# Designed miniproteins, single chains, part 17

Each design is a single chain, and the fold is of that chain. pLDDT is the mean over its residues in the fold that is shown.

## One batch from the design tools (miniprotein)

Design m564
Fold by ESMFold2-Fast:
Structure m564 (fold): chain A 101 residues (1-101)
Amino acid sequence: MKRLERIKRDMELLEEAVRYTGDEESGEKAREFTERVKKAETYEEAVKEGAKMAAFLGDESVEKEWLESPERGEIAAGSTAGLAMMSRSSLKLEEESRRRR
């Protein structure tokens, strides 16, 4: 899979997770960053916009690594996907708890 396509998908998942776990304001910011990533024509531009979302979520160290090295950018993208997966798991558990007590 192309890296540009992967980061766009990861950002969509992270946006959804933030929308469900955070405030409405956080969801709007996540949507803004995701739209900028979607408009990116190159992987480098997508990484720069994605890194801003990592900074917004409090991961300035991930932002630095992502911007300083393409290789580390791939690691950061994997971390973003991992964070989105963990958020989805938490939401599923909450939904099950609501239905079953």
Scores: mean pLDDT 60

Design m565
Fold by ESMFold2-Fast:
Structure m565 (fold): chain A 70 residues (1-70)
Amino acid sequence: EAGRRALLGAAYVAKGVADPEKSEEYWQKGLELAPEQRETLERIREILSKEDPEVQKGAAKAAENEAASR
């Protein structure tokens, strides 16, 4: 399910931005889940990296909830 994989990829990228210690690990997981969405994931990462930490965490939770929702 491409949509769910893309949402999971975005969630991992957002988590990586919110957690600098695991940023590389989460970024790689995001790319592994949605390699065809690399451009979108890069854009999400860039936008979130410029936001406040609370916004970064909120975005990560929102993407994760969307991926988990059925």
Scores: mean pLDDT 74

Design m566
Fold by ESMFold2-Fast:
Structure m566 (fold): chain A 65 residues (1-65)
Amino acid sequence: GAEEELREKVSSIDPSLAEPLLEAVRAKDEEKVQKLLLELKEKGASDDELDEISALALQLMSELE
């Protein structure tokens, strides 16, 4: 699912940021998500990788219980 894809994509760039990003997404903390995306960019994530991760994060934040 989208959560697994998000974890895998973030882990391919920096494994230490995968769980913090998932926690921010689950909390719907948009400010924290943006901070973590900036950290991924500093770690060398490409614009394409950031777009994919951002899209998955938005998809997960929109899901209903």
Scores: mean pLDDT 81

Design m567
Fold by ESMFold2-Fast:
Structure m567 (fold): chain A 66 residues (1-66)
Amino acid sequence: GVGSDALVGLGYARQGDIEKGAELLGGEAGRKAAEHASQGDFAAASRELEAGGNTAGAAAWRLAGK
């Protein structure tokens, strides 16, 4: 589901695999979120996912930013 894909996408983005992270998160919001996460900016990544309608993914990435 969306939450599971967000966690796996976060893992890829943290490793610098922005393309794979973006595929799992989906769309332009997913790509921007993966870019921010690769730079350690999980707050900005969460905001991009939320703007794209991925509320579960946004919540997961906010937790990762702690």
Scores: mean pLDDT 72

Design m568
Fold by ESMFold2-Fast:
Structure m568 (fold): chain A 77 residues (1-77)
Amino acid sequence: SDSLLRKIKEAEERRQEVLEKAKEEIEKYEKDAEKALKEGNLVKASFYYGDKANVELRAEEEIAKLDRERQELLNKL
């Protein structure tokens, strides 16, 4: 089905977007944490490492959801 192939492609494109956005957010939080450490603000650095961990977890959950949706669509082909 043309509709199924389009939905599969959309899921694959969304998966790539999630990965790219997560990478950018992780790199930003790492830089922010390093800056906070350089300024002696250990509490602020800890919050940025926590934000990084949350980005990683959210990305893993969203990817797992997209992979399930993609598999369901493939099973309908």
Scores: mean pLDDT 88

Design m569
Fold by ESMFold2-Fast:
Structure m569 (fold): chain A 57 residues (1-57)
Amino acid sequence: MMEEKNREAARSAYEAGLKSQATKEGHPVKGSEDDIDTEELSRLVREAVEAGRPVPL
């Protein structure tokens, strides 16, 4: 079983999915990477998902 590996993969997919959805809806996602490195962005999304906080898109 790969529960933890699947969780990390799901978080990465979750981040990509949210950005794709926001882009399709025409929402401003450009600001999410305007001041943050890709690694930090991924980390913030992961922590937000775990803590149930709003995703910093």
Scores: mean pLDDT 58

Design m570
Fold by ESMFold2-Fast:
Structure m570 (fold): chain A 66 residues (1-66)
Amino acid sequence: PELSEEVKEKAKELTLKGLGSFNIGGYIDKAAKLIKEAVPELSITEAYLEAMKLGSEGDRELFQRS
């Protein structure tokens, strides 16, 4: 199942908050739960991996945007 753009943006925001607050694990967990809620067919491991991917994307976007 495909994640909606809204869910992807919310997950990115949560992971970026984790990076900024130095609570990366806590915010990645929140992002994974959000993804799992939006796409129940994903396993928790798949949701966690997707959250980490979105966090990495958001982090790169922050470094590219001045």
Scores: mean pLDDT 70

Design m571
Fold by ESMFold2-Fast:
Structure m571 (fold): chain A 83 residues (1-83)
Amino acid sequence: MEVAEAAREAARKSGLQAPTVEDAAGNMARDAYEAVLKHGGSEEAASRATGAALNAGMQAPTVDEAIKRASEAAGEAVREALE
């Protein structure tokens, strides 16, 4: 699995278990970080995925939007870090 896709998918699944936007953003950021490292990404890529997921998730009006925005942001941050 591509590192960016792994980060995106881990964030998405983590968000589905969260009762609030804040919990979703935090859980998605953590699991995106772990997924990046598990799939061979650097700590720099993992940190960027974490920051992007947290920032995008916290700005969302609902948990469903937090899941969509944070998972997408995590994947994009990993792609940018690998370029």
Scores: mean pLDDT 82

Design m572
Fold by ESMFold2-Fast:
Structure m572 (fold): chain A 81 residues (1-81)
Amino acid sequence: MSPEELVEEALRLVEEYIAREKDEERRRALQRLKEQLEEALRNGDWETVLTLVIAMGSELRHDPELARRLTEIATGLERLL
């Protein structure tokens, strides 16, 4: 899997979570992280991409399965970068 494919998977997971999140403040925080991740990806700023994927996992710590998936993506990115 390419670094780009890993980031697209992270974006998909966060977008699905945002759609079902009832807390407006958390939804807004996740939307900002998603937008920053998309910008970093467009700029080829892989250090920022990795940092943002880790931040998304931290924001989603209340969903342990999703947080674990994001951690797996971050680990995959670290191995490819």
Scores: mean pLDDT 82

Design m573
Fold by ESMFold2-Fast:
Structure m573 (fold): chain A 61 residues (1-61)
Amino acid sequence: MPSRDELIDEVARLVTEGLRSSGFSDEEIAEQVAMIVAGLRELSLDELRTVLDRWREIMAG
C-alpha cells in the first residue's frame, strides 16, 4: 500500500506534468507545487487518495 509520502509525491508529479504541459515556467511550477504539497500535508490518508484519484482523472482526460 502506498505511504502518505508516496501519495503526496505522486500528486506533486502529476501537478508538475500538468503545469509544464500548460506552458508554466520551472520557477512558477516550483512555487505552485510547494503550495500544493504544504496543503496536502494537512490532509488525512483517505483525503490524499481522493485528491490523487481526482488529479489522475484530470490528467488522463
Scores: mean pLDDT 81

Design m574
Fold by ESMFold2-Fast:
Structure m574 (fold): chain A 76 residues (1-76)
Amino acid sequence: SEKEKLEKEVIEKVKKLAEELGTPQSVLDSQIKRIKSMDLEELKALLSALTTGSLTEEEQKYLEELKKEKQKLYEE
């Protein structure tokens, strides 16, 4: 399906970025779970951002959530 194809492409790009940034596995797992919960439009927007480096407001909010989750993992 189109959603499955987009999920796969987004997950592959996110995994590559995680490896480059040294992202903990738990954060990566949370990112993947969030990606799988996204609708088709959100997945298209995120894929576009990961490809071009340009972020929409929705993509920025998604990345802010990921940043907060990473922060939470480093707090006691």
Scores: mean pLDDT 70

Design m575
Fold by ESMFold2-Fast:
Structure m575 (fold): chain A 105 residues (1-105)
Amino acid sequence: SLAELTEELVELARRTALDLYEKIKNEDYEGLKKLIDEFVERVRRIASRISDPAELRAAIDHALGVLLLEITALASEENDEEITEKLYVAFSEIAARMLEILKEH
């Protein structure tokens, strides 16, 4: 169902925020790139199962909102400004790539 697919996207976004933070904190930039690529690919697979473009847009917007909230929470507890900046850069890359998925529908 659409609700189940939206929940999958939201849970994926929550898990990805923590994984992004871990990769950045450990200076694992190759792992960070792979994580972003894998996240976008997983989103593409879920998106392919949502037939209505408006419903897909709403699901993507909700998932991006959750990802941003989780990243903001992690950033608020972080004392290293460089880590915080890299988190928001990673979010911006993910957001741009998820918006490209919307253009394919």
Scores: mean pLDDT 86

Design m576
Fold by ESMFold2-Fast:
Structure m576 (fold): chain A 100 residues (1-100)
Amino acid sequence: TKAFILEVLRALVRLRRPDAPLTKRTVAEVARDAFIEMDTDNDGVISRAELRAFMDRLSRETGLEITDEQIEGIFAYMDKDGDGVISPQELAEALEEILA
């Protein structure tokens, strides 16, 4: 799951910041931008449905094969509190672990 999340983040950097180096800062900025895009109802958290819709678009744009099991794995990895949504804090904590 950690390695797959890194692949997703790398694909996002290449897609959205093609001239930028792959750094912790660039990855964090791209992840924050993605979080804002996924948060369609602007409630400050990401639901499974919002993550799924985002990943489906990303898969089509990058050619990266993203399965339902991988999406659930990403969600479970980031949902540290087990509340069924991903907060900005949980995203930040997951990124610290992945980019360590």
Scores: mean pLDDT 75

Design m577
Fold by ESMFold2-Fast:
Structure m577 (fold): chain A 74 residues (1-74)
Amino acid sequence: SMELEKKIKEIVEEVRKELEESNGDEEKVMRVAMEKIHELEKWMREQGYSEEEIQEASNKIMEEMQKLYDEFKA
């Protein structure tokens, strides 16, 4: 879904922004990520996505967040 890809990208950008603004504060970054993932999961359930697809989307966001964190530390 184009809308799903857009929402995932927006969440990753919000996580990146928090990482920059908090200067790498892991607790703040994780809090923002978890809140946005929770909102996405709720939206996906309302759209009729399977629990497997919801888990895949969450995993993708966590993977992208890890990449951002690794790049920030470099």
Scores: mean pLDDT 85

Design m578
Fold by ESMFold2-Fast:
Structure m578 (fold): chain A 88 residues (1-88)
Amino acid sequence: MSVLELIKEGMERIKKEKLPPEEVIKEVAEKLKLSEEAIELALEVLKKAKGSPVRKAYTAIATALVYEGKLSPEDLKEAEKYLEELEK
């Protein structure tokens, strides 16, 4: 599964299944083998982020993935577009 597919699936599960953002961050971190520092960064961003639960989760996950160098600018643009569709 690609990084982009993991982000999209996580966002959809938060919106449709009401999954806690923290659980999605943990699942993405485990599948992509993120460092403890990146996981801590994601959780701190989640606490400070504003907006819908899905936007907060996206902001946290995207920040951690960019920090680890695991998310391309193209994937960021595609994920943001998907987030906007989910927020309608």
Scores: mean pLDDT 81

Design m579
Fold by ESMFold2-Fast:
Structure m579 (fold): chain A 87 residues (1-87)
Amino acid sequence: EIVVKPYGPHINEAVKYVIDNGIKNVKLIVDAGSGGAAEEDAKALVADLNAGKITRSTIAGSPVDKALLEKFVKEYLAEAELRLTGT
């Protein structure tokens, strides 16, 4: 099980780390109050990461507005920690 807990300004760095290390089965930890569209956007991002659809080039030209993603991370995700289990 791979767990990513983004902390504000580190979301893009965490995503790049996942890609660079070939990490699969990423789990996003969100605050219980985060529901709605912001949670669904975060779930879609993690699903695309796990499917190998997101690359550094895709991040640079992201279909997700980076300001909205950073706002979501800042408001709903309390800490950034990457934990690895397996390869």
Scores: mean pLDDT 46

Design m580
Fold by ESMFold2-Fast:
Structure m580 (fold): chain A 66 residues (1-66)
Amino acid sequence: MKIEVTTLAGDKAIAEDVEIDGEPMTAVYDEKSNTLLYTYHKYEEGERMRAISPVSLANNYVIDLS
């Protein structure tokens, strides 16, 4: 499913459910450049959804999906 979201920086982005390396994830793309910004793991148990920046894996980024 594809939805519009707003990043913590206030930019418009598109969130989409994808499969990356066999893992179910939510990918977020910059609307203007269609560049991948973040991915979130979809785990049922034990883990919360975590934002993973493709540039920096050390920093957690949370995106408001409302």
Scores: mean pLDDT 55

Design m581
Fold by ESMFold2-Fast:
Structure m581 (fold): chain A 73 residues (1-73)
Amino acid sequence: EEKEQLKEELDRFIEETVKKYPELKPLADAIRKAVDYAIENKTLEQVKRIVENAKKILEDFLKSLEEKRKAAA
């Protein structure tokens, strides 16, 4: 249940990010697979760390894309 809530929070973050930056879809799909595996095979603590790391990775890519688009404009 707690793992499912973490997945839902991450899924919402991913959907908002991918809607704005479709180029991130392959990364989002990879993250979803990793989280699904973690929910089934890992502890709640490990799932929390995976979700936190996934959000950070997406945020870093988002910043890079925003900077690239600003530089191009």
Scores: mean pLDDT 77

Design m582
Fold by ESMFold2-Fast:
Structure m582 (fold): chain A 103 residues (1-103)
Amino acid sequence: SKEEIIEEVAKAIESGDLELLEEKLEELVEVIKEEPLSKKDVNRLEIAFELALLNLDEETVQKIKDLIKEKLSPLDDPNVKELLKNLDSLSKSNLRKAVLSVT
């Protein structure tokens, strides 16, 4: 199901498993062609990316973002475009600094 593939993509993002992420993104692209991303799906992937920003090194996070953009940008889906824009905003935000200052 789409929800299962979204969860597998999210887990790959959170763990920094680039090989698994590439595989699951390719599966997700095929699913999105039949069933567009929902706002719930976008939110789940954004949460996974925020966790990656907190727990993974900058180089790995950049590779995650680049893979997501490479695989999803051709789809021309409005929710995909929102996701990609939000990933750029999250990576430039003070969220990592704010969390590190509290922790």
Scores: mean pLDDT 79

Design m583
Fold by ESMFold2-Fast:
Structure m583 (fold): chain A 57 residues (1-57)
Amino acid sequence: GSEAARLAMEGLRAASNGDGEKAYEFGLQGWKLGKETGDDESRAAGFLAMSTGYLLR
């Protein structure tokens, strides 16, 4: 839903700013909520943000 999309977008924004911790936190929440709600786009975006955040550490 929209909340999953919001969290995933916040994660991607944090990743673009080099904030690995926030990218991971928001990305993980967006990925989980996207998976729970069947929002494949938000799930994928959240996973990307989470993974990028982890690698930025």
Scores: mean pLDDT 84

Design m584
Fold by ESMFold2-Fast:
Parts: structure tokens; C-alpha cells; sequence
Structure m584 (fold): chain A 55 residues (1-55)
């Protein structure tokens, strides 16, 4: 279904955000606190996109 496809893309993109934030911390480019704020901001943007797709 279109909803299942949108959910799959959401989960894949959410994992990419987490992986990127973790990599930035491991590379010393962000603190853990900065990475959390970054992931939360990106996650909200992604969630808003998901809501628009499944509305």
C-alpha cells in the first residue's frame, strides 16, 4: 500500500539521520548534545514529510 511504502521510507531515512549523527560524534565534529539536537530537528522535518504523505 502507499502508506506501507511511506512508512518504509520514513524508517530508512530516520536510520540515516541516526547513523549520520553518530558518525559526526565519532569523527569529533559534534558533541553528543549537538548530535541529539541535530537528530531531533531532522527527525521532526522527516516526521512532517511522513504526515503529509499519509494524510
Amino acid sequence: SPEAEARRRFLEKAQEIIDEAQKLVEEGKMTREQALAYAMKKGKELFDEYDAEVA
Scores: mean pLDDT 82

Design m585
Fold by ESMFold2-Fast:
Structure m585 (fold): chain A 82 residues (1-82)
Amino acid sequence: MERERRIEELVEEIKKIETDEELAELVRGLSEEEIEEVIERLREEGLLLEAERVERIAIALYIADKLIEIGKEFDEELEKKR
């Protein structure tokens, strides 16, 4: 019950977000499960473009986190090679 209301509120917030920056900030605060449920709810409401936006932003954030991890390992190896 409480979780379903939270997902509905998140979907409503996403509908109000015009910029990818604000959407990315919102998505960063969500768990993988919440992201999945939000995408499903948007699709059920026929908001396919918004669902695709959320999915794309979530993927981009995942890739960014992976690149940060790789960059940190690369920097550490450069320091160790001195």
Scores: mean pLDDT 76

Design m586
Fold by ESMFold2-Fast:
Structure m586 (fold): chain A 82 residues (1-82)
Amino acid sequence: MEEARELARELAEEIATEAVRRGETTEPLEELVERTAELLLGLLEKMSENKEEALEALDRAIADATHPLDRRALERIKKFLE
């Protein structure tokens, strides 16, 4: 559980920081990180319950990802589930 929370926060920080850097949001970084981390934690928990289906979906998502940050985030999620 703590590992899922840590991964969710790390991914949220990377995603939120990049979004702010690109000027895609006017939301405060801290608030965006908190909201994104909560969403990612919920997804990680659900994926852990359906691990094989989640891994298959992640492999497809990684192959379809065009942005390096999206691909990296998906690869980290896959590694967590393995």
Scores: mean pLDDT 76

Design m587
Fold by ESMFold2-Fast:
Structure m587 (fold): chain A 92 residues (1-92)
Amino acid sequence: SMELVREVTKALFRAIGLLTELDLVISKLTDEALKAELRALRDELAALTRQLLQTMRTDPDDAAAIRALLARLDAVADRADALLARARALLA
């Protein structure tokens, strides 16, 4: 559906933006524990983004699989937003 295409597009733009912000913040942090948490989250976000893109290429009509990946991606993105807010507070 057009609605599903719009949701995928929105999720991909959000993920790309977050990956860029995570890489930037990781490069500026000296807190090794927080840096490790951000790297783990960055890797999880990158893996889900790749899986979503692969599913869109191989099985674009599997709306259930795509929606499940979108839900997982949104949950990881929300965690990324929260952790980035904490990291930015330390850099202020």
Scores: mean pLDDT 89

Design m588
Fold by ESMFold2-Fast:
Structure m588 (fold): chain A 88 residues (1-88)
Amino acid sequence: SENLKFSSIEISVVGREELPDGKSERLKIAIIDKETGTTYYVETLTVTESTPPGETTEEYRKLKEEELKSGEEFQKILQKIVEELKKR
């Protein structure tokens, strides 16, 4: 029942996130349903081990954990949006 909130969805981050490390994966997201313009493409953002040289693995890992959760949470939110748009 989030249709009234996600009705004007225009999240189109359709693109792949490739870091020079080659660790990050593609993040394709295009939940554009502004007006029955059903075009939802939900994937996942997987930025795991993109540690810059000279950084501490310990602290960096904790920060990455937050990033990972954000990406996963974002994916879940997108999925919910898609479901709402799908059922319309």
Scores: mean pLDDT 58

Design m589
Fold by ESMFold2-Fast:
Structure m589 (fold): chain A 94 residues (1-94)
Amino acid sequence: MVDEKIEELVELVRRLLEKRYDAPQEQIDEIIAQLRQQIQEAVAKLPSKELQLRFVQLLIDAVRASEAGPEALAAFEAAHQKEAEEIEKLILES
């Protein structure tokens, strides 16, 4: 379900924030709450459950690519540029 994928993405981002930044738990919780809301709002603008799942999966894969390094992220962005632009257009034109 879409909600389960959103929680997977949120948990992945939370682990990155804990690993890279010596930030208070309260601050991490606030960032995660804002991220969850923004993703839910973007997902709600997409016309199908298939696109909603694909959007969240792209974000998960992008975060994982960023963990592998800047070259991996750049390669991921180049490979998915057209798909990302089509999804972004749907969200922005909603």
Scores: mean pLDDT 81

Design m590
Fold by ESMFold2-Fast:
Structure m590 (fold): chain A 63 residues (1-63)
Amino acid sequence: AGVEAVTVASEAVVQVLREHPDWSEEEIRQRATELAKEKYGEDAGKLAESAVRAIANRRADPV
């Protein structure tokens, strides 16, 4: 169950980034969250939101 939610969230984030590479972080976050929520429910949406924020943080602080 948890692993499936993470997989759906990750796929949603990747899909939105691929479709809309020029979108703001907020736009990507909102769309990925909704897409993940539609596929697997609220938990997947929350995970997608967190994943987008993590990607944004890596871009702001390059490691």
Scores: mean pLDDT 70

Design m591
Fold by ESMFold2-Fast:
Structure m591 (fold): chain A 82 residues (1-82)
Amino acid sequence: SEFEEYKKQVEELLEIFREHAKKASPEEKEKLEKIIKGAEKMVEEAENETDPEVRLRTLKTTAQLLAKEAEELNIPIPKVEW
């Protein structure tokens, strides 16, 4: 399903952020952990959402947020289609 495809892409981005957090400076690690926690909460909210349009929108917004943060922090991310 489209939901599962977006969720998989978000989870792949989250894994990249988690790996970067392990190697980051203390300042960057704090920021990365906050981003990861926020995105994990959004994924949980999407999983619990009953409206198919809203849940897809939440995942897309989460992915876009992670992509923006990755660009800002110079974190390389896989090529994903949104």
Scores: mean pLDDT 82

Design m592
Fold by ESMFold2-Fast:
Structure m592 (fold): chain A 77 residues (1-77)
Amino acid sequence: SSMLKKKEKEKKLKLVDKALDLIERLKDATVAQKVGAALRIMADGIKEGLSDIGSKLAKYVLRNDKKGIEELKKEIS
C-alpha cells in the first residue's frame, strides 16, 4: 500500500541521515572508530529490515564517502 511505501521510505531516509551525521563526526577518527561506526549502521539497517541499505551505508561510512551517501539519499527521495 502507499502508506507502507511511505513508512519504508521514511525508515530508509532516517538511516541515511544517521550515516551522514556519523561521517561528519568521524572526519578525524581512527580506523577502529570508523569500523565501529560502520558496524553500528549495518546493525541498525538489519534491525529495520533494510540490510541492503545498511550494507551500502556501512561501506560509505568506513570509506568516508559522503558523496556516496548523498547520492543514495537522492535515489531514495
Scores: mean pLDDT 83

Design m593
Fold by ESMFold2-Fast:
Structure m593 (fold): chain A 81 residues (1-81)
Amino acid sequence: MTADPSLVAPLEELLAMVRSIPSIEDEVSAAFVALAVTVDALLDPSAQAAVAEALLEAAKSASPFVAKILRKQAEILREAA
């Protein structure tokens, strides 16, 4: 299987932290998805403007923490275009 052994311990610590704060599970998941989408958009210049607008729209209904992340990622994508 393709799991790098050097990542197992950090992943276990991350999962333990997430499990100790279950009330923020959705916020943590949303932040990770936003970062992944931003990286994909940086690799596809044709999608940057559309993804930035989608992130800003999603920020309107997100929690304050997630909204801050989404707005920052949209700013980065607009600057890169």
Scores: mean pLDDT 62

Design m594
Fold by ESMFold2-Fast:
Structure m594 (fold): chain A 73 residues (1-73)
Amino acid sequence: STPAELEERIREALETLDLSEEMKELAEMILNKEAYEKIIEKAAEAVEKKTGKKIEKERLDELLEEIKRLLAQ
């Protein structure tokens, strides 16, 4: 478990979510180890505000749990 492996997994998940270019830039900030939890929450709120639909919270929670698990090892 390395930051590089975490980075790759986050990128794969974000590709599946079909995020906008602006949201992809926020994801890159997460990969730089900036406040990842708050950035993910803001990204979810931005998607909800723009589309009027909530993204899958379970998917976001899984990403946060995976990140925390890798950090705790």
Scores: mean pLDDT 59

Design m595
Fold by ESMFold2-Fast:
Structure m595 (fold): chain A 66 residues (1-66)
Amino acid sequence: MSEPERRVIRELERGGQTEVAREYGRRLEDLERRFMESTDPDEARRYLEQAQKVFDEMKKLAEELK
């Protein structure tokens, strides 16, 4: 995971959403792994787009908690 993604996960954990933070972390790590394993540029781009959507969902939730 990137540092910005780890920061949002820490914000969710501080907000008491430990299980939600764990689930988002797992989803991002899964998408990063799939991106790294992809040999097709179009497939890799789709995983990056999915990771960006997950990150946007996490940021939105973190904002709503504070």
Scores: mean pLDDT 79

Design m596
Fold by ESMFold2-Fast:
Structure m596 (fold): chain A 56 residues (1-56)
Amino acid sequence: SPDIEHVLKAGEMMSKHVSPEQTLRAVRDIMDAYGFSEEEKKEVIERFKELLEKKE
């Protein structure tokens, strides 16, 4: 079952192989599919943007 940790890990792995925008889209799709709360979605996206910003 995907939780915040699983989504962050999946996206981190994806970010090594696909663009930041593709990674964020996939992460959002996962969160949307599993009904993450707005707070959880915001937390995941913010942490993700930080990770992608470091990569850039």
Scores: mean pLDDT 73

Design m597
Fold by ESMFold2-Fast:
Structure m597 (fold): chain A 77 residues (1-77)
Amino acid sequence: SEIIEKIAIALRTMGEIFQMLQQAVNEGAISEEEKEELMKRVSQILLEGLKLPVDEFQKLADRAIADVKARIEAARA
C-alpha cells in the first residue's frame, strides 16, 4: 500500500531527525526549545507531504533530514 510506505518513511525520518536533534541538545549545540520547534516544523511538513506520490515524499523526507543536519552544523560553527 502506498500510504503504508509513506507512513514507514515518515516514521523512519522522524526517528532519525529526533536522534540528531537529541544528540545536538546533549552536546549543548542547540536548546531543548529549538529541538521542539524543529520537530514540530518537520512533522507539519511530513503530514502535508502525505498527499504526494511516494517518490516525491521520499525526496521531501531526504530534504528534511538534510535541512535539519545543516541547521545543527550551523549552530556548531
Scores: mean pLDDT 89

Design m598
Fold by ESMFold2-Fast:
Formats: sequence, structure tokens, C-alpha cells
Structure m598 (fold): chain A 70 residues (1-70)
Amino acid sequence: SAELEAALERAAERAAEFLKKAGLEDLVPEAREAARRVGELLLAGREEEALALDDEFMARAGAAIKAAAA
């Protein structure tokens, strides 16, 4: 739905803002693409695949944040 799409876009924007503040601006395009793909899968009713993709990206982003903080 348009409401779900708007909510996903707002979440993607917040994530991008967080990455920029963390000094990981280079990950913003990857985060936006991951969010777009997750949203696409959710809208198609493919929730398990959407969650798996989200988990994969979050693990990668978390590792980058941890490395940057070291």
C-alpha cells in the first residue's frame, strides 16, 4: 500500500541520517537499495525473504559501525 511505502521510505531516510552521523556516508546508497528491496519484497508478500535481506544488511552495517568505532 502507499502507506507502507511511505513508512518504509521514512525508515530508510532515518537509517541514512544515522549512517551519515556515524561517519558511514558511503554506506547510504547501499542502505537505501537494501531498504528499497526489503520494501519491494514486503509489498509482494515475501516476508521471510524481506526479513532475511534486512538481517543480512544489518549484520554488514553493524560490522562496519563496530570497525569504525575501533
Scores: mean pLDDT 76

Design m599
Fold by ESMFold2-Fast:
Structure m599 (fold): chain A 80 residues (1-80)
Amino acid sequence: MLSAEEFEERFKKLVEEVGLLGLTEPEVREKVKELVDSLDESAKEVLKGLIELFRRGKELYPEYAEELDELIKHLEEKLK
């Protein structure tokens, strides 16, 4: 299981490698989902920040809204 700090470090490295919009690519979306699934239950609070980031991304880049909605939905399901 990943701590909040380990999750943030791995996510930051992924964004550095592919860019923020690169997260909408199918293979990269699956990697994001794997990171989310590996997150420790006590560290789920970091997912709220990611949801806000993706919501802002939809407003700035509406052409990627469907892909960002898929990621937001996955994050919201993990917060339940």
Scores: mean pLDDT 78

Design m600
Fold by ESMFold2-Fast:
Structure m600 (fold): chain A 83 residues (1-83)
Amino acid sequence: SAMEAKRRRQEILDNLVAEMLKIYNTNSDMDVILDKMAQKVIDAMTKEGVSQVDLAKKFMTVDDPEVRMVMINAMGIAMAKLK
């Protein structure tokens, strides 16, 4: 059903943000953080079928404005690598 598909998509996005937050908290090198986060975004788009719009909307809900901006920058890097 549409509601089951929506719930599954939300679960994927929640898990992605949790993984990216772990990357942010366990690495001190911003280049390493951005590269690892960009790979997670690529995997979500190519393996799990998540759209750029869904990713952008989800990242805008992240409470920490610094983490939010890093996630958005990582999405930009991922999009550049996919071209």
Scores: mean pLDDT 87

